# Designs tried in a protein design run: designed miniproteins, single chains, continued (4). Part 8

Each design is a single chain, and the fold is of that chain. pLDDT is the mean over its residues in the fold that is shown.

## One batch from the design tools (miniprotein)

Design m12243
Fold by ESMFold2-Fast:
Structure m12243 (fold): chain A 83 residues (1-83)
Amino acid sequence: VTMRTKVTIHTEDGRTFSFDVVGSGEMISAEELKKILESRGLNVKSAEDITKGVLDKLLQVIDGYRLNGIKITSIEIKSERVK
């Protein structure tokens, strides 16, 4: 399954970033995704089902922001299936 996922992140300094992630693989439920992100210290405002390929890319982006000193406070996730 291939999903296009729109990710919106909110930072402690009041900035908002939106980006699209496309990835394939096994399905990860919105509930499992929320648990993964909350375990990493993120407040999840909304979540939808994604693929493992989307999750792997999303975690890389989050780690990239953190490595550059950007503190993420909350995240919103919307997904759609790509044919």
Scores: mean pLDDT 83

Design m12244
Fold by ESMFold2-Fast:
Structure m12244 (fold): chain A 85 residues (1-85)
Amino acid sequence: SKEYAEKKAKDLADAVFRASTPEVREELLNKAREDLKSGKGEQVKAEFEKIASLTKEEFDKLDNAYTYRVLVDYGLLKRVEEEEA
């Protein structure tokens, strides 16, 4: 469900950010900002919405590396949007 995917994205992005050094945190946020400016943010949101449209069972069947990447990228993107809004 969308709620399940949103929670997973937030939890994973927060965990990655918390575990990162100050330099890596800056790099992660700058990447998300650049993605928003370049149209890559639209791609990330499209990938997330595709995953979010799946049932929990279908979501859990996806490749862990792929889902992890999309969820983290989306969560960081949303973090930047919330901080700049």
Scores: mean pLDDT 78

Design m12245
Fold by ESMFold2-Fast:
Structure m12245 (fold): chain A 92 residues (1-92)
Amino acid sequence: MEEIEKVRKGIELAKEEIKKSVETGSMNKEKLKEFVDGLKEIGEKAIELGDKESGKEAVKLLEEVSKIAKEMGDFETAEKAKKAAKELEEKL
């Protein structure tokens, strides 16, 4: 119960922080890498706990991070985000 709540809060916070960072122009390559790592971890935990909704949201957010990274010229992070999204989607 507590673990599922943490996963859901983590997804909401990541979504809000990504949106805020884009809107304020504070997005950078370091934050993008942190989002990929965090969303992958949260997504894997969601799947482990059977929370498919949070798992799907993590995939969606990883795809969004991949697009942002590509727009910023960070193709390495974009590819890592796409790979993480695909791996999570295959487990859903």
Scores: mean pLDDT 83

Design m12246
Fold by ESMFold2-Fast:
Structure m12246 (fold): chain A 87 residues (1-87)
Amino acid sequence: MKEFTIEEVKELANAVVEDAKTRLEQAQSLEEIDRVYREAKARLDGLKEAAIKTGVDEDEVNKIYDEAKSKLDEMYEEAKARLQAAA
């Protein structure tokens, strides 16, 4: 059963990344940054599982997930560097 399209998975993954970006920019502590990162990663993990379960191609979902996670990892490192530079 097709519940998701590849385009929908991309849009939802991008929405998770954009939400995380906003929250990381607003974070005032390393604990908040770590929490935002963990929550965003869990949301991406859930999206991947749901998309694969509903019959979206696993290889294409994994590629979208890897790209979104890479962006999330970059933003996480930038947010940590920002707070460390401000200390």
Scores: mean pLDDT 82

Design m12247
Fold by ESMFold2-Fast:
Structure m12247 (fold): chain A 76 residues (1-76)
Amino acid sequence: TAAGKEKFQAAAGALLELVRRHLLTLPPELQERVGRRLEEAGQRAAELVDKGDYDGAAAVLEEARRWLEELLASLE
């Protein structure tokens, strides 16, 4: 649905903004770990989009964003 697509775009935008703000401030080892997690989430989201499941794709990206926020909080 249109609402599902908008939700997916919002989730993708929020995740990309968090990555843009923080990824390059992390040590190289954590950058690689974050990169692997994002690649996995991106692949899962892409498969869901291919099936027309934009709500599921948005949930996957939101899960990845939450994981990254928790990782960043653990470094404070």
Scores: mean pLDDT 84

Design m12248
Fold by ESMFold2-Fast:
Structure m12248 (fold): chain A 112 residues (1-112)
Amino acid sequence: MKEEAEELEKRADELFSKPNASVEDLRQAAIDYLRASLLYIELGDKEKAIEFLQKAVEALRKAMELSKDNPELVEKLRRAIEAVNEAIYYLKQGDFEKAKEAVEEAIRLVEE
């Protein structure tokens, strides 16, 4: 699990750091960060989970800025950011099951 989370982080960081990152690159980076956060939630590492959720928000915000010609996608990405913020809130409250549900919702919104 930890090795899988580290591989997801590496790919996400590479995609996010591309000087010409596409919307697809940024969406994939966000998905990878969200999946890494799920693995850290399963490991009980709340601090790492929150760190990756915050990185996912950064990737999603950048994707939204590049997607202004697609209002349906912008709305889905905005809802995904809201779901990620809910996951962070639940992790801070110690509600790991609700945090997982919120992360899974964010992944679903980004993948569409």
Scores: mean pLDDT 87

Design m12249
Fold by ESMFold2-Fast:
Structure m12249 (fold): chain A 88 residues (1-88)
Amino acid sequence: MEEALRILREALARAEEVARRGKEEGKEEEGEREAIEIVAAGLEEAAKALGVDASALVAEARAAALAGDTAAMEAALARLGEAIRAAL
């Protein structure tokens, strides 16, 4: 649990910084996309640390992000976060 919480905390802090910098530099859309990729990667690593198979949900989130489908991306990230919370 400690390692998974550390990974998630670091990913969230990094994502917040990237999103904030993007807005400040007029690259809001780019910063939001990068922040979402950081969160998805952090959730994937946290799931691995907990022994949770999140590969399908991570793939869905990445595919949605690449397609610019914000709603599908948010839904995939929400399901991934729920799977991790259930394992904590």
Scores: mean pLDDT 72

Design m12250
Fold by ESMFold2-Fast:
Structure m12250 (fold): chain A 77 residues (1-77)
Amino acid sequence: VDAALEAIGEAYVDVLSQIFSGNTSAIDVLNLLNQAVRALLDGDYDSAIALLQKALNNPALGDSSKAALQKAIDAIK
């Protein structure tokens, strides 16, 4: 769980930077990350994995952030 939360945090920083620079499409990724964190804290690992996979498919996410989210998915499994 801790490793997954750290990896999500790395992606979160990148997404927030995109939003603050005016890329509002990144808000959808931020919402998915927030929902995934909540699911992890609630012990709903299946929902967390599904939400992280949806985030991976968003083109606003950079390659490094996608790698971090894949690490998070692998850490939950």
Scores: mean pLDDT 76

Design m12251
Fold by ESMFold2-Fast:
Structure m12251 (fold): chain A 72 residues (1-72)
Amino acid sequence: KENIEKLKKAYDELMKVLDEYAKRHPEKKAQVEQWKKNIEKIVKEVSKDENLAPYLTEALKELIDRVKKELE
């Protein structure tokens, strides 16, 4: 439960950060939509396995940090 909740929070934050990135980089909008689709599919599958959820959560947090730095 707790691991799935953390995964969902990281997923929600990443989606918001990707939306901000697409607003600042309109030329990448189609690519960002494809990334969002792929991430959603992975999160949905991993959400079925509490043992895998912490690993994906850390990966999503790393991606959030990288995208946030790109927005700077």
Scores: mean pLDDT 83

Design m12252
Fold by ESMFold2-Fast:
Formats: sequence, C-alpha cells, structure tokens
Structure m12252 (fold): chain A 84 residues (1-84)
Amino acid sequence: SLPPIDVAEVEAALEPLRAKIEEARAKPDLSEEERILIELHEALVEYLERAPQDLEALTELSEIAENKSVEETLEAVKERLEKL
C-alpha cells in the first residue's frame, strides 16, 4: 500500500512553491527550458488547488515525471486540467 498523504503537509508545501514560481516568473530573460518548468509548476499547483481530493493523481504524475521529459509531463498535467 502507498503511504498516506497528509493534506495539511501538501497545502503547506504549495505555499512556498507558489512563492518560488512567482520569483522565477519575475526573472528577466527566461530561457525556453525555464519557461516550460515554470508552466509545469503552475499547472501542478492549479491541478492541486482544483482537485485537492485527487491525491492519487500526484502518484501518477510523479511516475510520469520520473519516466518522461518535462515537456511530456507538462502535456499530461494540462490534459488532466482540461478534463476537470
């Protein structure tokens, strides 16, 4: 069985992640790679905010991120957001 996910811990982690995304986005002269990474993190935060009860999706997205490129992972997150 997968270990239980603490919702409060996830929420606490989202707050500093949002701050880091804003700092990264405010950076001048963003590379294409940095833009894709920012988009991925923004999409992940949006997904977690819109579907906080779908913690199983975190495991699936983690497995995609481990086995696929950043661009493919971003596409997977965007596809799931469109289905919400």
Scores: mean pLDDT 65

Design m12253
Fold by ESMFold2-Fast:
Structure m12253 (fold): chain A 77 residues (1-77)
Amino acid sequence: MLDVEKVIEGITKDPSKAPKVLQELAKKINSGELGLSDEVIAKLKSVLSEEDLKKVLKAIIELEVDRGMELIKRAVE
């Protein structure tokens, strides 16, 4: 299983602890600021819906953008 599921699970257990971060992440996703590579996004879309992909990206910002991106890259290797 992809490690992205662990990231989203962590957020969904206590979403109230990061409501502001999740709102800001949604705005950054819409503006395209996150800068995930097309290949990583394509791999995630093949496993996750766009709704679930957005939730994973929200979880990444809560933890740490660089660490979250590394987890996703390793999962899609």
Scores: mean pLDDT 50

Design m12254
Fold by ESMFold2-Fast:
Structure m12254 (fold): chain A 70 residues (1-70)
Amino acid sequence: SKEQQIKELLAQIEEIVRETQRRTGALQAQVNDPSATPEQRQQLLAEIQAIADRAQKEIDELLAKVEELK
């Protein structure tokens, strides 16, 4: 059913959100380490942004599929 397909797509979005938060949280802990250099923090923040941007694109694609099923 369309309802089941929507539910599965929303579950995929939730998985992407959880995994993204886990990965960015681990990197944020490294940013917050007092032994980290400014250069290391800059690289880590860039990686966090890249992960977030990729996740947002995947979420947007899945949300577009949800809208098509309505």
Scores: mean pLDDT 90

Design m12255
Fold by ESMFold2-Fast:
Structure m12255 (fold): chain A 88 residues (1-88)
Amino acid sequence: MTTQDIVARLDAELAEEAAAADEETRISLGVQALVEIAKGGVRVPLLSPEQARKFIEKLDKWAKENPNASEEEIKEKIVEIYEEVLKE
């Protein structure tokens, strides 16, 4: 193992502890994971906690208006809302 590999592992452990302590970081990570799943595993930039809350509000409103939406329609709407809040 290189010294760089050890440093990267320590940085990852510190990031996990910070995420465990910070609920706002968890919300942003949760939204990121949902969008990445909707995009078939394509990685996306992390939203701020404020943007992540706006995403959740918009998605919840859309879901209430479209209770019988297909999986494909849900995935498309997740991506659409993500792009809208990322621009803000």
Scores: mean pLDDT 71

Design m12256
Fold by ESMFold2-Fast:
Structure m12256 (fold): chain A 72 residues (1-72)
Amino acid sequence: SPLEQKAQALEARLQALLDEGVAAGHITPEQLAEIERLLAELRKLLQELYPDLSEIEARVDALLAELRRWAA
């Protein structure tokens, strides 16, 4: 579906940014802000695809906490 394709594209962009940060050994505040924006967009799309989102929300929040530690 178009929503699934959009979610896959957002996931690919997120993975590319994470891989770049890992390769550099750091994530900048600007990169973190972009990652947070992409995660918010992905969360929105997942809400449209799946009615029970509590597990997905917990995973996204855990990932954001980890990324903030990398930016510090």
Scores: mean pLDDT 72

Design m12257
Fold by ESMFold2-Fast:
Structure m12257 (fold): chain A 128 residues (1-128)
Amino acid sequence: DPEAEAARALLREAADRFKRRVEENGNTLEAVKEVQKEIALELTEWARRHPSDVLGGAMFATAVYYYELGYLPLAALYAAAAYAAWGEDPRKVEEMIEAAENNDEERMKELLEEFLKREEERIKAKLE
């Protein structure tokens, strides 16, 4: 699947860039979190120009991963990337980004619960 291969290549490139940028910023936990936020925002902008259900699914999985770890800002930013990749309402993308930037934990949880419930069913339908 060329689309899935392109998404995997993009994710591998993002992982390499993450490692490089974290090292450049002194390998602190704070630098790790900031670099991941930058990558999520860049992936969101790329996804807006290149909508992809496979990329959206990968971003959804990444959002779930960070949500389970309790890293709500990262979960929200990757959820925004998933919405952008699926061509969803730009206002939903901006709401996720705003909640993450403001570290609004209550709003992030509300938006992420809605995102997870809605988009799990959508991905399931598209993979069949």
Scores: mean pLDDT 73

Design m12258
Fold by ESMFold2-Fast:
Structure m12258 (fold): chain A 75 residues (1-75)
Amino acid sequence: MSDEELEALAREVLPDVVAEEAERSADGKTTTVHVTVRRPEAVEPLRELYAAVEAGIRETHPEYSLEVTVTAAPP
């Protein structure tokens, strides 16, 4: 995914984020992020965005691990 595509995707889906919670592992190397979105349609694009970010981090900083869970808020 290009930076332009990543920015376009972020602009489309980030406004649908209503909650973000972060937890760290005991060793401090794994960060788990729980993201809640307002609309179910934002779940897949946001997962794609975070997957691209996680892949980039893993390639440049293999000592860090990012785990992201995206769920839709109940109506």
Scores: mean pLDDT 73

Design m12259
Fold by ESMFold2-Fast:
Structure m12259 (fold): chain A 91 residues (1-91)
Amino acid sequence: MKELEEALKNKDKEKLKELLLKYAEEAIKEYEEEAKKSEPLSAEELEELLKNKEYDKAIIALIRLYFETDDEVVKNGILYSIAQLKLEKEK
C-alpha cells in the first residue's frame, strides 16, 4: 500500500508496473484454488459484485477469466484489474 502511494506520487511508471504485477501474483496465489472451483461469471454478475464491494468474489471471477482467456492484451488487462481490487480490499 504505502510503496504504491509513493510510486504514484513520484510518477515512477516502472515501479508501478512491478508493484501491480506483484499484487496480481499474490492475489492469484491466494485465490487460485477457489477460482478453479468457480464457474465463469457474466459481465453483469461481475459488475454487481464490484458495485457491492464484494472484492473477494470479484477477484476470484477475474482469476477464472484470466485462466480461460488466450488473448495476451486481455490477460494483461485482467492482471491489472486483479491488482487494483486486491489493493482496494487491503485498504
Scores: mean pLDDT 75

Design m12260
Fold by ESMFold2-Fast:
Structure m12260 (fold): chain A 97 residues (1-97)
Amino acid sequence: DKLAEEAKKLAEEAIRLAREALALYLQALKEEDPARRRQLIAEADRLLEEADKKLAEAKKLAEKSGDPEVKKLLLEAEIELGLALIARGVALLLLSR
């Protein structure tokens, strides 16, 4: 139960960080200042890297617990990371020099 609970908390943190990264990438798409735009992308990249680390740790703990609610949260975290990666790709293609 404690491994499942820890995995859930890590997956929830990964979701939160991925959502924050997505918001920053979307803000970068609306930003007219190139320096500010690059700063937003850099901060979003940092949050996305943290989200990926949290998700990897959650997956390792989930393999030991077998809890279906953990698996559901892991899937949600993977979807949120995927959305942030798509937004990152768009931001880099449209806003990079």
Scores: mean pLDDT 86

Design m12261
Fold by ESMFold2-Fast:
Structure m12261 (fold): chain A 83 residues (1-83)
Amino acid sequence: VDSAIAAAIAARKARIRALGAQSAVPQAVLDAILAAFDAEAAKLVALSKAGVTLQDLADLLDAELNDTPVGKEEYDFVELLLS
């Protein structure tokens, strides 16, 4: 159950790093983005173990980020990477 979601998370994290390197994003900024992504990915893994689908996880992430210390800019960046 976790293998496909874990693989997708790992692939997305690798893509974030690759895009950061390609775009010459400062390492401190890239590290902050990856830390924010890791925190959200951990929540997604926990929810997937409860039988929640990827589509449901996207909806829950959107709702939770409105009240979290994670900035809108971090969320928008991750959404652009999903697109």
Scores: mean pLDDT 62

Design m12262
Fold by ESMFold2-Fast:
Structure m12262 (fold): chain A 66 residues (1-66)
Amino acid sequence: SMSDVQRLRRQMDEEMKQISQEYKERLAEMDRNNSSSSELIGLAAEAIRKVGDVVQEYIAGLRQIK
């Protein structure tokens, strides 16, 4: 139903906001600590993985709607 789609979309939006906020906070900490390019790459890779997980969960949810 459209209500189920709206629920899944809101869940994805909230999870994406959390990932974005955590990324920004960790990036700011790494900037203050003179972190290496390798550490910055690691943070970016972790963020990509988390976004992928959220998107895959959203798609799986949509596939279950009849």
Scores: mean pLDDT 84

Design m12263
Fold by ESMFold2-Fast:
Structure m12263 (fold): chain A 97 residues (1-97)
Amino acid sequence: AEAEQRLAEATRRAEEAKKIMDELVKKNPKAGEYFKKGEGEASSRASRLTPEEAWRLAQEYDELAKKYESKDINKAAYYYGMAYGFYVVAAEKLRNL
């Protein structure tokens, strides 16, 4: 039950990060490249993380992204990419339990 709830939440948060990236790209076309860099870095760390660690990192980067959204669009996009990647990792690990 808790694992199913966390899987659903991780999936929803990943979808939200993608929607935010689309809005950031409207403000700065390069934001998409920074998002992909963040996603790639998060994916590269996947094998060493528990579902709980991936979830925690996703939340930390999501909060960092929100902090930078009004200050540095490219940095915000990178952090949203990291959050997205870690939410995907958390969801995949929860499905494979």
Scores: mean pLDDT 83

Design m12264
Fold by ESMFold2-Fast:
Structure m12264 (fold): chain A 82 residues (1-82)
Amino acid sequence: MEEQKRFEELAKRVEELAEAVNALADYIGSPIRVEVKPATSKEELLELAEKIVQAARELHSIDGRAEPVLKEAERILEELKS
């Protein structure tokens, strides 16, 4: 996969995950929120993914329904580190 294309796909997935985390947090009544924005660099994308993983882990400790979001967030973070 082309490096630029992979970045764009991962950036979109990170943005979608941020929205999913915020929606789930709102649904379960949690104050946890993450920033939803398009990443402009790979470094920014990595930082956003790490924050999403942290938020998803906190949500999972409160409500097990966060497990799918946490698994996807951890998978994306591993792809970004590879």
Scores: mean pLDDT 80

Design m12265
Fold by ESMFold2-Fast:
Structure m12265 (fold): chain A 92 residues (1-92)
Amino acid sequence: SKLEEIRRLVEEFTERLLERYADLPAGLLEAIRGIVDTALDLLLQGKPEEAIEEVEDMFATLKKLFPEYAEKLDEIREEILALIRELEEILK
């Protein structure tokens, strides 16, 4: 149930994050949800460094595709990276 609790915490984090940034295009919000899901799966596989690298790479791609949202994407990226670091400590 610890894994189920972690998955629920990440789902709640993601829902609240997307609610705060609801002014972004729906397709971009879904891409961000996908990034969080991918990072969580990598963390649960014991690959926190790969999770961080994947988030950085995917957000670099999103900023290239949506340069008008670069500042908000940087803010979202930092929040997701902070969550990954917190979850890494919990999973130790």
Scores: mean pLDDT 85

Design m12266
Fold by ESMFold2-Fast:
Structure m12266 (fold): chain A 85 residues (1-85)
Amino acid sequence: LSKEEQEELVKQAEATLKGALEQIEKLAKAGDPRAKEKAEKLIKEAEEAIEYLKKDESLPEELRERLIKLLEEAKERAKEILEKL
């Protein structure tokens, strides 16, 4: 992967996670029970992705560390939303 391709992947991951969290927060504000389901799913999928990335030696270490950080941050935010439901 080129440096440009790595930056694009990080940007796409950040945008995807932001969108998912914004949707969960919107549902939580509305008192929608789907907020809990979506937050729990995001946490589970983030944990699975982190474990996969830790073992994926085909990706540059710097890229893996950046993606893992984004997933960990999204996971913690989703947990905060769940605790306030």
Scores: mean pLDDT 86

Design m12267
Fold by ESMFold2-Fast:
Structure m12267 (fold): chain A 63 residues (1-63)
Amino acid sequence: TVLKADEVAPYLYLRLPKGTKVTLTSKSGLTRTVTVTSLQTVADAVRELYEESGETEFTITVL
């Protein structure tokens, strides 16, 4: 699944059980793994990956 940066946090928080680990992957192959405990936790991971990659779309892999 590919989502825009602003869609990732609400999608994961509403759809996955709390404590689920997810890997976010940019188109260039940069990855960040986050545990879905809050909207802020996921939003921070997305922001950090956006700041590193400059990309606005991320692939989501549920672990």
Scores: mean pLDDT 79

Design m12268
Fold by ESMFold2-Fast:
Structure m12268 (fold): chain A 100 residues (1-100)
Amino acid sequence: MSLAEAFVYSETGATDVPAEKAEEIAELLLEAVFQQMKVTVLETNEPENYKGLAEEYRKLSETLRKLSDLLKPYSPEVAAKYEKLAEEYDAKAKEYEEKA
């Protein structure tokens, strides 16, 4: 088992993921964590930076949609969760864009 396979299983519960796909999914999971941290820092330090918040929520939504698509064959329930979360972050991005 690769480190990427172990990480993907730990985060998503997905089994039977090929090593190549596990690496791609692991990279996107790390990107999503980084983007979530950016959103949290921005909301804490610059809550009125509506333009910046909209941009970061949009990026996070895009990453989660890619994760959903890649996970769909291996973990359809987790894929659906990420798709729904992407929709929620798109809605937040739109709200911030309307306030800017």
Scores: mean pLDDT 82

Design m12269
Fold by ESMFold2-Fast:
Parts: C-alpha cells; sequence; structure tokens
Structure m12269 (fold): chain A 99 residues (1-99)
C-alpha cells in the first residue's frame, strides 16, 4: 500500500522533471501538485504508525507546491533553488542516521 503510493509519486516526480527540462511549466506544475497531494495522503495514512515519516512527506509536499508555483511563473532560478534546498535537507537527514 505505502510502497504503491511511493511508486506512483516517483513516476509523477520523473514526469515533472522531464516537463521542467522541456520547458513545459504547466505540465510540470500539474505533476508536482499531484505528487504533493499523494504525499499528503501518504502522510495521513502514516500519521499514527510513523509520525516522523508522515512529517517528512508533509514537508516534501510543501516543497513541491512551492516548486509548482515557481514553475507556473516560469521562474527557473526559484525552481532550482527549491530543488537544491530539498536535496540538501534530505542528505543531511540521511547523514544523521549514519552517525
Amino acid sequence: KVKELEEEIRKLEEEAGRALKEGDYKSAAEKLREAARKKLELAKELEETDPKLAEMYRKQAELYEEMARAAERGDREEVRRLVSRAVATSLRSIGDELD
């Protein structure tokens, strides 16, 4: 169930990335918003069993909504900034688990 939602989200992320690369900001924004909605659904399902993971998905959904708004404006620099912030946050969290 959770893995199926994660796979759907991953496909939407791939489609959004391709749309951004091709300059199709409308499609990119739509895919990012759909991914954000699915991440929020996943977070609600995990709220009682894994609240930390649920919070992570809510945070990711917020970032995707910000990316979607930037994409709709055609603001490539803002999209790149938000992507970099998301990557840095994920890498730091992973690093903390290794130590």
Scores: mean pLDDT 74

Design m12270
Fold by ESMFold2-Fast:
Formats: structure tokens, C-alpha cells, sequence
Structure m12270 (fold): chain A 85 residues (1-85)
């Protein structure tokens, strides 16, 4: 259901936020929207001297399963944060 997609996206966003805080983020902004059955959460993380933006998408696929997608750009940025720990 869409509620399950929303919950899955929120959980993924919380993990990104927790990692960013551990890596020394000074500010975190979160924006959430739903467009045509896709939940999109944008997490904007500010560090001294740089800002990173992560997009998380969640939806229910044709088989009725909840899918959570972190685009390649967001995955790359997440790895950079993990390397800072």
C-alpha cells in the first residue's frame, strides 16, 4: 500500500539523516511529496564547505511489493559520507 511505501521511504531517510549527523552535518532539511503513486523524500545535508542532496523514492510495484530506490547519484553521495566516518 502507499502507506507502506511512505513508511519505507521515511525509514530510509532516517538512516541517511543519522549517518549525516555522525559525519558532522551542521544542518539537515527534509522535504516529502507524493506524485502519481510515488513517494519522494529529499534530504539536504549541510557540512562545513559543502551541501549534499539525497533523493529517496518509494512505490508499490506491479506485483504489489514495496520498492525503495536510492538513485545512483544519491548512493555515491552516501558512500562519501560513510567514508568520512
Amino acid sequence: SMKQAEEAAAEAALEVMALARRAGATAIEVDSREVNGVVEITVTVTFPGKTLRFTIRAYVDASGEVVVELPEESREQLKRIEESL
Scores: mean pLDDT 81

Design m12271
Fold by ESMFold2-Fast:
Structure m12271 (fold): chain A 87 residues (1-87)
Amino acid sequence: IEEDIERLRENGDFESADLLEALKKGDMEAIKKAIGKLVEKEMKVNKVSEKKIIDLIEHWLDRLGVDEKTKEEVLKIVKEKIEELKK
């Protein structure tokens, strides 16, 4: 997973790298902050669909092997941030 974080940074994907580090630490405030930045970039800059953003984050959660409760909490934060940015 450290290799994944390093490669993301080398490719300029700092938002995904920050999210992975926050998930690894289990710091919910850091996770919320990282999700906020990632969702904002994907929606506002890259114009990515909501489904693809959710799929991307689910992919990282599955790769990290987070438990079901943590996965549900993180996905709720993602969906709430998407709705906030649509207003």
Scores: mean pLDDT 77

Design m12272
Fold by ESMFold2-Fast:
Structure m12272 (fold): chain A 107 residues (1-107)
Amino acid sequence: AMRQATKSGTLKAGESLTVELPVAAGDQVTATATATGESKVVLGLRLREASGNVRGASAQGEVKAEEKEGVLTVTLTAAEDGLAVATVKVLSGEAKVTLTLTVTAVP
């Protein structure tokens, strides 16, 4: 089974989008950010586990003027039930951003 949340917007430097989905132990969690427009962006994924542990990963990328789009992807496996929080932030420039969080149950 797969669950997905998506947000899109035009972000200026310092602005962000966040999406959240509940996770179960063993779920594969993938955050993908697609950006168009000359910019520097960071994608963060945090798993807030029921025990209070936080597991995280991040990716940073630059979209140059000659590029059609930049894509950042981060994947984590949930060790416990909890909440997945994906955030994309523009560090410089301006970008049209689509943030997608996908949670896939592993049988």
Scores: mean pLDDT 82

Design m12273
Fold by ESMFold2-Fast:
Structure m12273 (fold): chain A 74 residues (1-74)
Amino acid sequence: MQQQILDLKQQAQKVLEEAGVSEEKLEELLLRLSEASPEEQGLVAAYNIVKNTQFALDTVPIGRAEAERIAAER
């Protein structure tokens, strides 16, 4: 679980490094995500994985509806 998140972060970091985009540019794209191209949206997703992995290390990312269902059941 946590290892899977770490592997995902590593892959996301590699994608960002290969694309050669700066953190500043990624944050600007995040603010304009609705207007971003599919490629730019993919880069923002990778950036969010990298930035939030430290926070999300103890959790597996799941859909909100699925998370709410699990919370209600347990």
Scores: mean pLDDT 63

Design m12274
Fold by ESMFold2-Fast:
Structure m12274 (fold): chain A 104 residues (1-104)
Amino acid sequence: MRLEEVMDEEGLRAAVGDFVLRLQEEGITPEEIARIAKENYDEFEKKARELSLKIARGEGTLEDWDELERYEVLAIIGKRGYTPEELQELADEARERRKKIAEL
């Protein structure tokens, strides 16, 4: 299943932002994320497709679901050609959203 087919644009932007924010917490820069995604988005799409098929057969683990989301988000970043600046903006939006959720 592709995130682009099941999420609206706001949902996709939120998913990308949350993903970039998590990687920044691991010490990975938006520049590195954009580069890796641009260089490997076709391989990430292939991996996502294989994981999606495994999950569709009822053989998927929670780890497979997490890996599927990771590969789908990286493929989206690479295919859409998000710049490091755009990724930073989305991560900043995700940080503000996390702050508001913590107040609930």
Scores: mean pLDDT 80

Design m12275
Fold by ESMFold2-Fast:
Structure m12275 (fold): chain A 83 residues (1-83)
Amino acid sequence: MEETIEKLIELIREAVSSRLSGGEFELEVGTFESLLRMIYSLYKKYKDLEEFKKMLYTLIDEFEKLLGDSETAEKMREIVDSL
């Protein structure tokens, strides 16, 4: 599960780095990382895998809408599907 969150953060960082630089890059990546770590904290407390997956899919959908990166969003969904 922690490895899953780290993989999602890495994909987001790679995707954002191709579009943004400097402070804009750090703000966008930092925001998604904070949200992913909060979702993981909720999973550690409640151990509800189905709710964890729903929260991750919601975040991925918002990422795709905000950045228009369907390829990265699809890769992230494949990682969540493997849980």
Scores: mean pLDDT 82

